# Designs tried in a protein design run: designed miniproteins, single chains, continued (4). Part 43

Each design is a single chain, and the fold is of that chain. pLDDT is the mean over its residues in the fold that is shown.

## One batch from the design tools (miniprotein)

Design m13565
Fold by ESMFold2-Fast:
Structure m13565 (fold): chain A 111 residues (1-111)
Amino acid sequence: MIEEVKEVLLESARGTAEALAEATGRHEEVARLLAEFEERLRAAKTREELLEVVREYWRRLTELEVEAMRAAGAPEEEVERRRAGLLALNEPFAEGLVDAAEREVARRRAA
């Protein structure tokens, strides 16, 4: 199951990476973060390690979005509010993503 869950998580991460790269224009930085995510994902051996990898990836994507906002001239207070809001979603987002991947694996196995 865990290897199949990793594959579904990677598929989802690629979609998120593509959307963020298009929105920010930071294609090289996004590609690097995705490659680091894939390496960490492959090394994970438990569900808890998968959650940690997903949380770290989301945190890195948040920092990239925040950096893009600063580059676009957004006020620092607005940047910090956005960062805090995105980081507050990190835990529930990671849990939801892993749960969804586990359900997708179960669906694929039943077909």
Scores: mean pLDDT 81

Design m13566
Fold by ESMFold2-Fast:
Parts: sequence; C-alpha cells; structure tokens
Structure m13566 (fold): chain A 72 residues (1-72)
Amino acid sequence: MKYKNTVTVTVEEGEARVGASDTYGSKVLPVLKAGETATATFESDDENAELRAGVSPKDKAKVKVETKTEKL
C-alpha cells in the first residue's frame, strides 16, 4: 500500500533555511523569507512514516510546519 507524505513549511517571521524528512529520507528546501512556503513530498509504504522539518534560522525566524499523509 502506498502513501504520499507532504511536509509544508511556512516562514511567518524572519528568514530560514529549511529541510524536510520522513523516516526513510530527507530533502533540503530553499531559503525562505517571511510569508514564503515550501513543500516536500515523500512516498512510502508506511502509513506511520514520521514527518519532520529542520529549520536553520538566519535570524530570529518563526516557522509553521504542517504535515499531511494521503493514501495513494
């Protein structure tokens, strides 16, 4: 059974370099400014794949992370 896992990172304040991962892999996303959003998608056979976002702020950035799992 196949699942599509999506990590959405939105920078609310400041500027940050972001990455996203699930249990099985990682992706580096571009540097985001306040109001910008980036998404990373992962496909896995695992419904319970752990989704994470890594944030490296260049300043005092505030970020919002949203995760979504969809059955394919």
Scores: mean pLDDT 71

Design m13567
Fold by ESMFold2-Fast:
Structure m13567 (fold): chain A 107 residues (1-107)
Amino acid sequence: APVAFYYYNQGDYETAAKLFKRAADNAEKQGKYRQAAIYYLMAGDAYMKLGKFEEAVKWYERAAQLAEKAGDKELASVAYRNIADAYEKLGDTEKAEEYRKKAEELS
């Protein structure tokens, strides 16, 4: 999704998130689970930049599920670490620790 990366690099994180989610949905429909996971991860990153941490958790969780489905443990580990970072921003230290531990078990 070259256009989504363009908007992300310009700081238009709202447009970037929408375009990454569309790219992820299209990749998932094609059975491209690793590619879909990467695009959902980028959507989560865009929401982190917007300070929308609860929304970031949703898309990072979807990225982690698809990364595991693709057998990409490294990508799933990245997604779980990003979920932990988002929970720290939300003040949920218990959830942050759970997801950090899950990331360690995959790496």
Scores: mean pLDDT 90

Design m13568
Fold by ESMFold2-Fast:
Structure m13568 (fold): chain A 81 residues (1-81)
Amino acid sequence: MDLTPEGFREAVMESLVRMMLNIALKEEERLHKQGLIKEALKPTEEQKEEAIERLLREHREEIEAGKLRVETVRAVLREIS
């Protein structure tokens, strides 16, 4: 198992990818139910930040169980939003 800083980052990224898939599926279902999946309705920067912080809060136990850093997950969510 990778105990180097590089190996730790790779393990975190792999866990992030798996977690991101679950988050994306749940977010897609939520947006579909809310009717926000329409292309004409773009979220504001404030709404994106609120959604990111809410996802981090809702999935905090999963992040901690995966030994992931909240800061890293937040950065990735901001990139894909």
Scores: mean pLDDT 61

Design m13569
Fold by ESMFold2-Fast:
Structure m13569 (fold): chain A 102 residues (1-102)
Amino acid sequence: MIKITLSGGGTVKEGSSITLTDQVEAPEGTELAFYWYKQPEGKEPVDATKDPRVSLSQEGNTATLTIKNLKVEDSATYYGAAQPAGSSEVVYSEGVKLTVKK
């Protein structure tokens, strides 16, 4: 089993930027695919990468998701996920709450 730690989030002002960091503890040499989801309150999770304001980076077992020019509607619980190569199992982080205020 791999372990995922997601960091970042909190309360920020509209128009600011945020970076979420997904760090995976896995056996050395494990190839990982990263995924990002957001779940607005009371709604189904959606892919967090499908926004032109989002930029992604990955270095080894660490991935980041940066959202620029935050809007109030970006308020959600965000999840990082990782899938080891050759595995059918996707492992999800604990959620990080983002609150964007005007």
Scores: mean pLDDT 82

Design m13570
Fold by ESMFold2-Fast:
Structure m13570 (fold): chain A 82 residues (1-82)
Amino acid sequence: LEEERKKLEEEIKKNPTAEKYTELAKVYLALKDYEKAIYYAQKALELDPNNAEAYEVLGLAYLELNKFEEADKYFDLAKKLK
């Protein structure tokens, strides 16, 4: 996970994409750093507002933070997207 995080951060510095931000958010989610998972998922959505995976990461991170209304909102958004 730490090696994956460093690789993704280096790749993002060279060419930021919604996919790379979403992968980085998933890595932080696995590391249980929910604030950073939210931060990078939001960065992915700035580049691609229709990124269903980024919304799913937001839902999972908010669920772990016991923010159930936010979690439900983002899971619903993920379901409506591709």
Scores: mean pLDDT 84

Design m13571
Fold by ESMFold2-Fast:
Structure m13571 (fold): chain A 70 residues (1-70)
Amino acid sequence: DEAGAREDASLAAVEAALKEVNTPYAQLLRDILRADGERLKAVADKYGLKSTGEIGLAAQRAVEEIEAAR
């Protein structure tokens, strides 16, 4: 379950970042965490992402920017 393992790692990083920070990116990450599958397309549409696959990339980038700001 390579995709699942990568997603779990990304979500763990997101959860760690959200626990410590309150930034504009935190709202995007919270929406992603709450979307749970079927609602991911709505989150992608809300943030102007081209596909649900870009949500993972957006989450990773948001975590990196939050960590860089610390």
Scores: mean pLDDT 60

Design m13572
Fold by ESMFold2-Fast:
Structure m13572 (fold): chain A 113 residues (1-113)
Amino acid sequence: DLEEKIKYYKELIEKDPNNAEAWNNLGDYLYILGKLDEAEEYYKKAIELDPNYAEAWNNLGDTLYVKGDLEEAEEYYKKAIKLDPNYKEAWKNLGEVLKKMGKNKEAEEYFKK
């Protein structure tokens, strides 16, 4: 149950506010519910606590992409790839955002990876 998971992670964060993974997971559930502004805030908290958390950077990029903030989405996908060059989903997402921005030649290079 999605609501039970959100409640669980909110209680977990109250007990351990420095748990970057819990903030990221709570962001994921809010993203699924379409609560994009709240998801963005919680992903930002996860990366504040752990700046090397490639998954949180990618998830922040996804959130901004859905919100239409394509330039910021591009930057955060690039950050995820820099932290984890084997992160296939981040490479795909970067190619898609570049294509959406009309950077078709640059996008094609990232899809060829």
Scores: mean pLDDT 86

Design m13573
Fold by ESMFold2-Fast:
Structure m13573 (fold): chain A 68 residues (1-68)
Amino acid sequence: DHVYPSNLKGLNIMGQMIQDWIEGKVTTEQVKKKAEEALKAGLSASDLKNVARTYKLDEVLEWIESLE
């Protein structure tokens, strides 16, 4: 699987944030902020879209698509 090792930092950032979002600990706005940080850490937009789609983060997915 090509998500390792180059995307590991970004995936860890997003994994933690999504878990917190599912538990209601963070807002969608905070998830978007962390998604931007994950992209800067080396996570690809494609991987981020896959994560957002998997967890039904429709607002985050729309935000990522708006960055085109």
Scores: mean pLDDT 71

Design m13574
Fold by ESMFold2-Fast:
Structure m13574 (fold): chain A 59 residues (1-59)
Amino acid sequence: MEKLVELLVRKYGLTREQAEEIVRLAKEGRIEEAAELLVKETGISREEARKIAEAIHEL
C-alpha cells in the first residue's frame, strides 16, 4: 500500500493525503469515487482515472 501511495505522489504530483484517500477508496471497491478524485486532483481523463483505480483495486 505504501508503495502505491508513493507512486501516485511522484507520478501525478498528488499530496500524500490525496493519494492515500484514492488508494483507500479503490481498495474498498469504490472505483467511481476514486476515479473522480483522481480527475479533480490531476485533470486526467475519466477513462484513464478509472483504469488506474481498477488497477489499484486488483492489487
Scores: mean pLDDT 81

Design m13576
Fold by ESMFold2-Fast:
Structure m13576 (fold): chain A 86 residues (1-86)
Amino acid sequence: MLTPEQLAELDAAVHLIAAATYLNLAKRYIKEGKPLEEVKKLIDEAEKHVDRAEELARQAGNPGMLRAVESLREEIKKLKEEAEKI
């Protein structure tokens, strides 16, 4: 059976994948000239998933996952800057 730490790692991984998916969709929406409101909603959803992944990664004590969280936060920052130019 999975340990509580292993379960937290799995949950964190799911949220990291969800965040990356929302950010990839936001990038596509920017390229397609979609409304700023739609792009911002996708970035907001990604940020919520990153926040949850960070909490779970801390519970799991996994430094690699915390590094992935940092990487996604930098991507969110860059996409917010790109979206504000629309």
Scores: mean pLDDT 86

Design m13577
Fold by ESMFold2-Fast:
Structure m13577 (fold): chain A 54 residues (1-54)
Amino acid sequence: DVELLKEAIDKKDLKGPESARASGALLNVGVMGMPIREALRAIGVSEEEIEKIL
């Protein structure tokens, strides 16, 4: 779910290299079909936070 990933990115207030990783994660979920959980880990969301989001 691309929208859920976008919300997570916005809440983390990512800057510089983290922002670039977030853009890649959005592409991987939206275009390449990557699971949302793997995308959340890739942008630096902790496992505890992933469980709260999902």
Scores: mean pLDDT 68

Design m13578
Fold by ESMFold2-Fast:
Structure m13578 (fold): chain A 77 residues (1-77)
Amino acid sequence: KLEEAEKLYEEGLKLYEKGDPRSADVFIEAGELYREAGDFEKAAEAYDLAWRTGEKLNLDPTLVTAYALLAVGARLE
């Protein structure tokens, strides 16, 4: 599970460097897996990158806000 989260996080970073909007979804999936594994710090980092991707690529504001809230929630765990 943790290894899978790490692979998704790395894939998300590659997509982010390319400016691919799929990077946000990949970071969210990585964050969910990190959170399930109990790595809340890495989950927060993944959600922060999803939020950053959303802002950079002008994704839906509601979706971007949801990503920001996920990052805050992970830090409270």
Scores: mean pLDDT 77

Design m13579
Fold by ESMFold2-Fast:
Structure m13579 (fold): chain A 70 residues (1-70)
Amino acid sequence: SMEEKEKLLEEVERILTRAVVTGDYEAAAEEVRKLLLEHGLSEEVAEEVARLVRQGDFRGAARVVEEALK
């Protein structure tokens, strides 16, 4: 549903915001990867998002999640 998609995007954004504050991109990447897999996204999408988070490309990571939820 739209509501479930919005909630997932909010949870992702919260994790990414914490990564910016703490500088712990690896922990954020693993947390986002696990969250996406729990919500039924493919392993390929989850790994691509995690890769972007590790590189500090939070905008790219959010974009991939948004596209996967279309």
Scores: mean pLDDT 85

Design m13580
Fold by ESMFold2-Fast:
Structure m13580 (fold): chain A 80 residues (1-80)
Amino acid sequence: LEERKRDVIAGLEQLIAEAERHGDEDTVAKLREMLEKVETEGLLPVGRVSRPLGDLDAPLQLDFRFVTPEEAERIVAEMA
């Protein structure tokens, strides 16, 4: 649990840095909200971040929802 939370926080911080580098303030705000929810509410984001093929400067597409740690474990188990 702690290891997974740490990895999620590190991933979100990396995505925030990338979004800030591209000047995507809306994505930065969304990612910071996600980080705060992970830290304060113990919720984990589950989903994907993608970018349109062939456009490296395109904004990140965020397809995430927040789930409890118990729900996250259930989703991971179903994907295995």
Scores: mean pLDDT 66

Design m13581
Fold by ESMFold2-Fast:
Structure m13581 (fold): chain A 82 residues (1-82)
Amino acid sequence: MEELVKEAIRLALEASKELDKESMLEVIGLVIALMGAMFFKDADEAIETMEQLVELLEEKLGKDHPYVKRLRELLEKLKEEA
């Protein structure tokens, strides 16, 4: 879980650089939530927060964007570990 969540946070922050200020703030909020889930070892909260992050980035960057595809892979791996 921790390694997958850390990679997701890294990708989300990189993806946020391609977004407007409002969308970037939404991503930052979700990153803070992911950090909390990782700290408390809450896999269900981490999965839910990553699903929200993927949906947000799909809406802003498109489903075929490399960061979105990679985040979906990390989300599926996280679901397999839970």
Scores: mean pLDDT 82

Design m13582
Fold by ESMFold2-Fast:
Structure m13582 (fold): chain A 68 residues (1-68)
Amino acid sequence: MKITVKKENYDYVKALLEKAGGRILKETVEGDYVVIEAEIPDDALEELEKFLKSGPKEYQGKIERLKE
């Protein structure tokens, strides 16, 4: 799974990924954004997406799935 987030939200999103049982495989800084490649259980992935979409605007990011 690939997640694109603003740098200011990076620490928060990283903590959520780790709490969800995810493992960060790669991190790439692109301008004001960080692209995080992570492996997350499918059930935890759905909860994470819902949380990021339903949370405050400052925590929203773009999620791209590397596996479907």
Scores: mean pLDDT 67

Design m13583
Fold by ESMFold2-Fast:
Structure m13583 (fold): chain A 56 residues (1-56)
Amino acid sequence: MKKKYEELKKQSEQLKAQSDRSAAQSKVHPVSGQSSRDSSLLLAEHKEKEAEEVAK
């Protein structure tokens, strides 16, 4: 189970990093990646929840 948790956590972190990059770009240049950021963040939260479930 630990391996699955680590994999899911890493995937979630990668999605969060992608979302953060989009958000940073949107702050400097509005309208760039805002939709993408929302989608990635939602997916990242989903993966984090799955990781938490596996950890239990």
Scores: mean pLDDT 67

Design m13584
Fold by ESMFold2-Fast:
Structure m13584 (fold): chain A 112 residues (1-112)
Amino acid sequence: MEKVEEAIKHLERAIKLLEEAQKLGETVSPAIARRVQEALDEAKRALDLLKSDPIGKAEEVIQEVERAIKLAEQVLKMAEAGTSPVSKELADKVREAIEHLKRAYELLKEAL
């Protein structure tokens, strides 16, 4: 259970960073904003399942976190293609969110 609690903290940090990235994305491109929203939806779904039934929903939680990572990596590539200071700030926030998502993923694979 300690690894699950640590994974929850990393998911919550990733969600906060992705919410900040979503606000920046709205100023850069509707396509980026939409992809950040997709990553947020997957991460929030994983967090909700993990808080309600981590053992019974183990495979679904792991799959949702994996999808959130893949979507966030797509956002990072889109943000890195931009040349504006806002695109750079977006890329930095998404990169930090990906690191937290990956740490949550490893903790969940070990705990569940």
Scores: mean pLDDT 85

Design m13585
Fold by ESMFold2-Fast:
Structure m13585 (fold): chain A 63 residues (1-63)
Amino acid sequence: GPSSRRERLQKEILSLFPPEQVEEAAELLRGASVATLERILRELRRTPPEQRLEVLRRLRAEA
């Protein structure tokens, strides 16, 4: 269902971050739609690991 898809997407996105960034990343994902989470996951997978948190902050600020 939509909630299980949301939970899988959030888990996948959070797995892209080191432990020290997971709390901030989870907070940034709060209230995001499934479509927004899918877009974020695609963008972050193309982003170098060291830039992912900054890109996530920008994507959520633009929403």
Scores: mean pLDDT 83

Design m13586
Fold by ESMFold2-Fast:
Structure m13586 (fold): chain A 93 residues (1-93)
Amino acid sequence: WEEVRELARRLAELLRAGREEEARRLMAEAAARLSPAERAALATMATGLVLGLPEERVEELARLARLAAEGDEAALERLEELVREIEAEVAAR
Protein backbone atom coordinates (compact mmCIF):
# COMPACT_ATOMS: atom_id res chain seq x y z
CA TRP A 1 0.00 0.00 0.00
CA GLU A 2 2.67 2.56 0.96
CA GLU A 3 4.46 2.23 -2.42
CA VAL A 4 1.12 2.56 -4.25
CA ARG A 5 0.17 5.62 -2.12
CA GLU A 6 3.54 7.30 -2.74
CA LEU A 7 3.35 6.65 -6.49
CA ALA A 8 -0.28 7.86 -6.60
CA ARG A 9 0.62 11.15 -4.88
CA ARG A 10 3.51 11.72 -7.32
CA LEU A 11 1.32 10.82 -10.32
CA ALA A 12 -1.49 13.16 -9.14
CA GLU A 13 1.05 15.99 -8.67
CA LEU A 14 2.43 15.50 -12.20
CA LEU A 15 -1.06 15.36 -13.75
CA ARG A 16 -2.17 18.46 -11.80
CA ALA A 17 0.93 20.32 -13.10
CA GLY A 18 0.19 19.26 -16.71
CA ARG A 19 3.35 17.13 -16.88
CA GLU A 20 1.77 14.40 -19.00
CA GLU A 21 5.03 12.90 -20.34
CA GLU A 22 6.51 12.51 -16.83
CA ALA A 23 3.19 11.01 -15.64
CA ARG A 24 3.27 8.53 -18.55
CA ARG A 25 6.86 7.57 -17.69
CA LEU A 26 5.96 7.02 -14.02
CA MET A 27 3.01 4.79 -15.04
CA ALA A 28 5.22 2.76 -17.42
CA GLU A 29 7.77 2.17 -14.61
CA ALA A 30 4.96 1.20 -12.21
CA ALA A 31 3.40 -1.15 -14.80
CA ALA A 32 6.73 -3.01 -15.10
CA ARG A 33 6.89 -3.87 -11.37
CA LEU A 34 3.30 -3.75 -10.03
CA SER A 35 0.59 -6.41 -10.38
CA PRO A 36 -2.55 -5.58 -12.43
CA ALA A 37 -4.49 -5.16 -9.16
CA GLU A 38 -1.85 -2.77 -7.74
CA ARG A 39 -1.90 -0.78 -11.03
CA ALA A 40 -5.71 -0.49 -10.79
CA ALA A 41 -5.37 0.79 -7.21
CA LEU A 42 -2.64 3.26 -8.30
CA ALA A 43 -4.71 4.67 -11.18
CA THR A 44 -7.85 4.96 -9.00
CA MET A 45 -5.98 6.64 -6.13
CA ALA A 46 -4.22 9.13 -8.44
CA THR A 47 -7.53 10.02 -10.13
CA GLY A 48 -9.25 10.58 -6.76
CA LEU A 49 -6.40 12.84 -5.62
CA VAL A 50 -6.53 14.87 -8.87
CA LEU A 51 -10.30 15.33 -8.35
CA GLY A 52 -9.64 16.60 -4.80
CA LEU A 53 -11.58 13.83 -3.07
CA PRO A 54 -11.13 13.32 0.71
CA GLU A 55 -8.30 10.90 1.57
CA GLU A 56 -10.77 8.42 3.16
CA ARG A 57 -12.80 8.24 -0.09
CA VAL A 58 -9.62 7.84 -2.17
CA GLU A 59 -8.44 4.94 0.06
CA GLU A 60 -11.87 3.24 -0.22
CA LEU A 61 -11.92 3.57 -4.03
CA ALA A 62 -8.35 2.26 -4.38
CA ARG A 63 -9.05 -0.73 -2.11
CA LEU A 64 -12.21 -1.59 -4.10
CA ALA A 65 -10.33 -1.22 -7.41
CA ARG A 66 -7.66 -3.65 -6.21
CA LEU A 67 -10.26 -6.23 -5.08
CA ALA A 68 -12.27 -5.83 -8.32
CA ALA A 69 -9.09 -6.39 -10.39
CA GLU A 70 -8.52 -9.58 -8.33
CA GLY A 71 -12.02 -10.83 -9.35
CA ASP A 72 -14.21 -9.66 -6.44
CA GLU A 73 -17.62 -9.02 -8.07
CA ALA A 74 -19.07 -7.34 -4.95
CA ALA A 75 -16.10 -4.94 -4.88
CA LEU A 76 -16.63 -4.17 -8.60
CA GLU A 77 -20.32 -3.34 -8.01
CA ARG A 78 -19.46 -1.09 -5.04
CA LEU A 79 -16.67 0.62 -7.04
CA GLU A 80 -19.07 1.30 -9.95
CA GLU A 81 -21.64 2.75 -7.50
CA LEU A 82 -19.08 5.10 -5.88
CA VAL A 83 -17.69 6.21 -9.28
CA ARG A 84 -21.23 7.10 -10.43
CA GLU A 85 -21.79 9.12 -7.22
CA ILE A 86 -18.50 11.00 -7.76
CA GLU A 87 -19.27 11.65 -11.46
CA ALA A 88 -22.66 13.12 -10.45
CA GLU A 89 -20.99 15.33 -7.79
CA VAL A 90 -18.30 16.55 -10.25
CA ALA A 91 -20.90 17.23 -12.99
CA ALA A 92 -22.95 19.32 -10.52
CA ARG A 93 -19.91 21.52 -9.73
Scores: mean pLDDT 76

Design m13587
Fold by ESMFold2-Fast:
Structure m13587 (fold): chain A 61 residues (1-61)
Amino acid sequence: ASAARLAATRDKLKALYDAGDYEGLNQFLKEEFGLIFESDEEVKELVPPIIAVLDARIASL
């Protein structure tokens, strides 16, 4: 996997999360990963762990 692509994905998730754009986060996760969340609360809970996994992956490349 490309470190640059993973970093771009992480940065996009962080930007949307910091903006409180949960609709944009849901759309982005659906398009990039096929992930669908039923509520903003699920997005709030699950996005930080996803970012942490991406950070760990980038650090290992």
Scores: mean pLDDT 79

Design m13590
Fold by ESMFold2-Fast:
Order: structure tokens, then C-alpha cells, then sequence
Structure m13590 (fold): chain A 69 residues (1-69)
């Protein structure tokens, strides 16, 4: 289901962020936006945090997204 795919991608995103794999994280964020799980604005905020090296902020934004599921 769409929700199962979204949950899998969110878990993979968390792992990519913890590993510092920004390229992988961006790919997953693009897919989450395509599925409608993240808005364009939410995706951009997470990308900005990751590119700034603010992994704590990126994780907080992900938790906010998860709470909406």
C-alpha cells in the first residue's frame, strides 16, 4: 500500500541521515514528495537542514512528518 511504501521510505531516510548520506536522503525525500507524504515546503526545509549539517533539525522535521501519518 501507499502507507507501507511511505513508512519504508521514512525509515530509510532516517538511516541515510544518521549515516550522513545526503545524496541518498535527497533521493528519498523526492520520492516521498512524489507520493504526497511530504509537501514541497516540507521537503525543502529538510533539505536545507541537511545541507547546513543540522541533522538534529532534520530529524525534528521528520518526526513532525511522521506524526501526521
Amino acid sequence: SLMDEATRLLNELGRAIRAGDIARAKEILERLQELGVLSPEEREEIIEALEAGDYERAQRLLLRGYLRL
Scores: mean pLDDT 80

Design m13591
Fold by ESMFold2-Fast:
Structure m13591 (fold): chain A 73 residues (1-73)
Amino acid sequence: SLEEKLKELEKKKLLLEIAREIARMGDEFMIEKLEELNEEKAKEERELKEKNEAALEAALAELEAEIAALKAA
């Protein structure tokens, strides 16, 4: 049903939000340590982190759009 689909999408969104926070916490801690040892590698890891965050934000936006479309129809 529409209601069941909505619940599943809300769960997927919550799981992605949790995954984003876990990755953010881990990345910040490791990048700070890496910066003291190798600034070049820390910069590469920051760029990769930004790309990964952008991909996660895009996935969340798609889920939000799908949830909104289901609520509207």
Scores: mean pLDDT 79

Design m13592
Fold by ESMFold2-Fast:
Structure m13592 (fold): chain A 60 residues (1-60)
Amino acid sequence: MKKAKELIEKIKSRKEEIQSLSKEEAKKYLKETFGKELEELDADEADEASAVIAEILNEI
């Protein structure tokens, strides 16, 4: 799960930028910026990353 941890750290480093957007814009930004890296994760890693993304989006 090291690859998921590195991706999560990248997403967290952009937390302020993501949270400055509307919820819909933030979802689009995440898909465009991290979509390829998210698709490369296995199911367990994708679930972990998705949980972090959901927490960030829920703060908007």
Scores: mean pLDDT 77

Design m13593
Fold by ESMFold2-Fast:
Structure m13593 (fold): chain A 89 residues (1-89)
Amino acid sequence: REEAVRNARAAVEALEKALEAAEAGDTSKAASYASAAQLLAMAAVLEYPSPELEKILELIVEAAKAIDAGDLEKARELLEEARRLVEEL
């Protein structure tokens, strides 16, 4: 569980960096961090399948799609929800 929680926290941190890069107009950096966030969230679920970690993965995937679509407001809302969930782990 501890490794899965660490990966979930790292995923949220990567998503934060993706949103920061997107807000700065660095599309390539945003895409790179968004990919890292998704991989880390997937790793967390694979290591320890749980409803909480699955929800965090769903939020991160949706936020990454929002970043790619340029909907930074939606991405921020999804990031805030994922952050709240990861703090409860």
Scores: mean pLDDT 84

Design m13594
Fold by ESMFold2-Fast:
Structure m13594 (fold): chain A 55 residues (1-55)
Amino acid sequence: MKLSKKEREEIIKELQEEFGISKEEAQKIIDDILKEHPEATAEEVLELAKLILKG
């Protein structure tokens, strides 16, 4: 994965704050996105995670 630990933690925090999901759920979504799109940037992962959680 090209995401740093800090970038990953920031995405988790934003998803928890916006959607009220657990850290475990946020980590799962990020991991699933990175399996499908291993080259995705932190910004792209965040946007894709938000899209998944909205519908």
Scores: mean pLDDT 81

Design m13595
Fold by ESMFold2-Fast:
Structure m13595 (fold): chain A 82 residues (1-82)
Amino acid sequence: KLEEIKKKIDYLSQFISKNPDPELQEEAGEISRELREKARKLGPLSIKEEDLLKLYEEYLERLKELLLKYGYDEVVEEAEKL
């Protein structure tokens, strides 16, 4: 499941990185920063697989919401089929 979620995140992230819209890229960067901050708060040396899975699921959902906000419904649908 973690690998499946990571593949979907990679697909959406690659789409965003190739998109010429700087506002979309800025908002995606903000989401990434927030999730990195949450990861740091989970513990200094060890992260549980369940906590990591939850964090990646939240990251995926936030990227999907961002792309839906920008009208890229079809990109989100393609990611869900991975």
Scores: mean pLDDT 79

Design m13596
Fold by ESMFold2-Fast:
Structure m13596 (fold): chain A 69 residues (1-69)
Amino acid sequence: AEEERRRNLEITFADQGLTPEQRRAVELALEAVDAARKYGSYEKAAEWFKKQGKERLARIFEGLAETRA
């Protein structure tokens, strides 16, 4: 599921001819998916990103946790 979500993000953005800025956004999204897998939950990943000062990324993980609940 999470690996498939990562694949879908790569495919979707690659098909749209990414700019360098958009490519960086995709890389951050992929790191977010990988972090969720590493920490075992979206809530824990969100807390980790909040501590890193990456509030936008933390909000994305909070949304993913809510969606899967």
Scores: mean pLDDT 63

Design m13597
Fold by ESMFold2-Fast:
Structure m13597 (fold): chain A 62 residues (1-62)
Amino acid sequence: FKVGEVVRAVRDYEAKGPWELSLKKGEKVRVLEVLDDGKLLVQSLSTGKRGVVPAEYLEPVP
């Protein structure tokens, strides 16, 4: 993944804490930062909310 990239949730994700973002399957987010430990800081394109999501829940959208 790259900063500025638009990616899509492959399944629903439930946030594990207040720093994380919950996503619905098919939701598009923009990558704001690539973090350590396979995580991304993202912003939802539908809600504008920001938070951390595991990269395994996301796929690139060409």
Scores: mean pLDDT 80

Design m13598
Fold by ESMFold2-Fast:
Structure m13598 (fold): chain A 90 residues (1-90)
Amino acid sequence: SMMDRLIEEARRLLEEARRLVEEARRALEAGDYSRARELVEKARRLLREIRRLIDQADAIQSTREVTLLGFQLIALEGEVWLLERQIDKA
C-alpha cells in the first residue's frame, strides 16, 4: 500500500541519517570540522524528507508505528542539534 511504502522509505532514510550522524561524530572527534559540518547538513536534509514522509503517512492513518517513527525522528533531530552546537564551539 501507499502507507507501507511511505513507512518503509522513512525507515530507510532514518537508517541513512543515523549513519551520517555517526560519521559526523567521528569526523568531529578527529578534528575534521569541515567534514562534520557537511555530514550534519546532509543529515538535516534527510531529516526534512523523513518528516515529510511521516506527515504524509500520519495524514493517511495515525498508527502506533507512525508515532514511533516520529519519536525516532525527534531523537535524531536532537542529536544533530547537539552536534551542530559542538561544531560551532570548535
Scores: mean pLDDT 89

Design m13599
Fold by ESMFold2-Fast:
Structure m13599 (fold): chain A 79 residues (1-79)
Amino acid sequence: AEAVAELALKGAMAEDPRKAAALLTAAAILAIGEILSNPERREEIIEAMRKAVEEAKKQGANPENVEFVEKIVKELEKL
């Protein structure tokens, strides 16, 4: 959960669009893998990513990157 949140925060805070895309994609893949391996941790992982979104907003992250993380969270909620 913490590793997913760290990647999501780093991706949201990234100034380079390619670096942002790579980090946010890595966060999504790691989150999906963790949830599929340990479904009981789904809510923990989703909550960690929601906290990362709030932290990114506080740190002035690009709104487009923040929206991308929020879309990932919504898709994870459907798993």
Scores: mean pLDDT 82

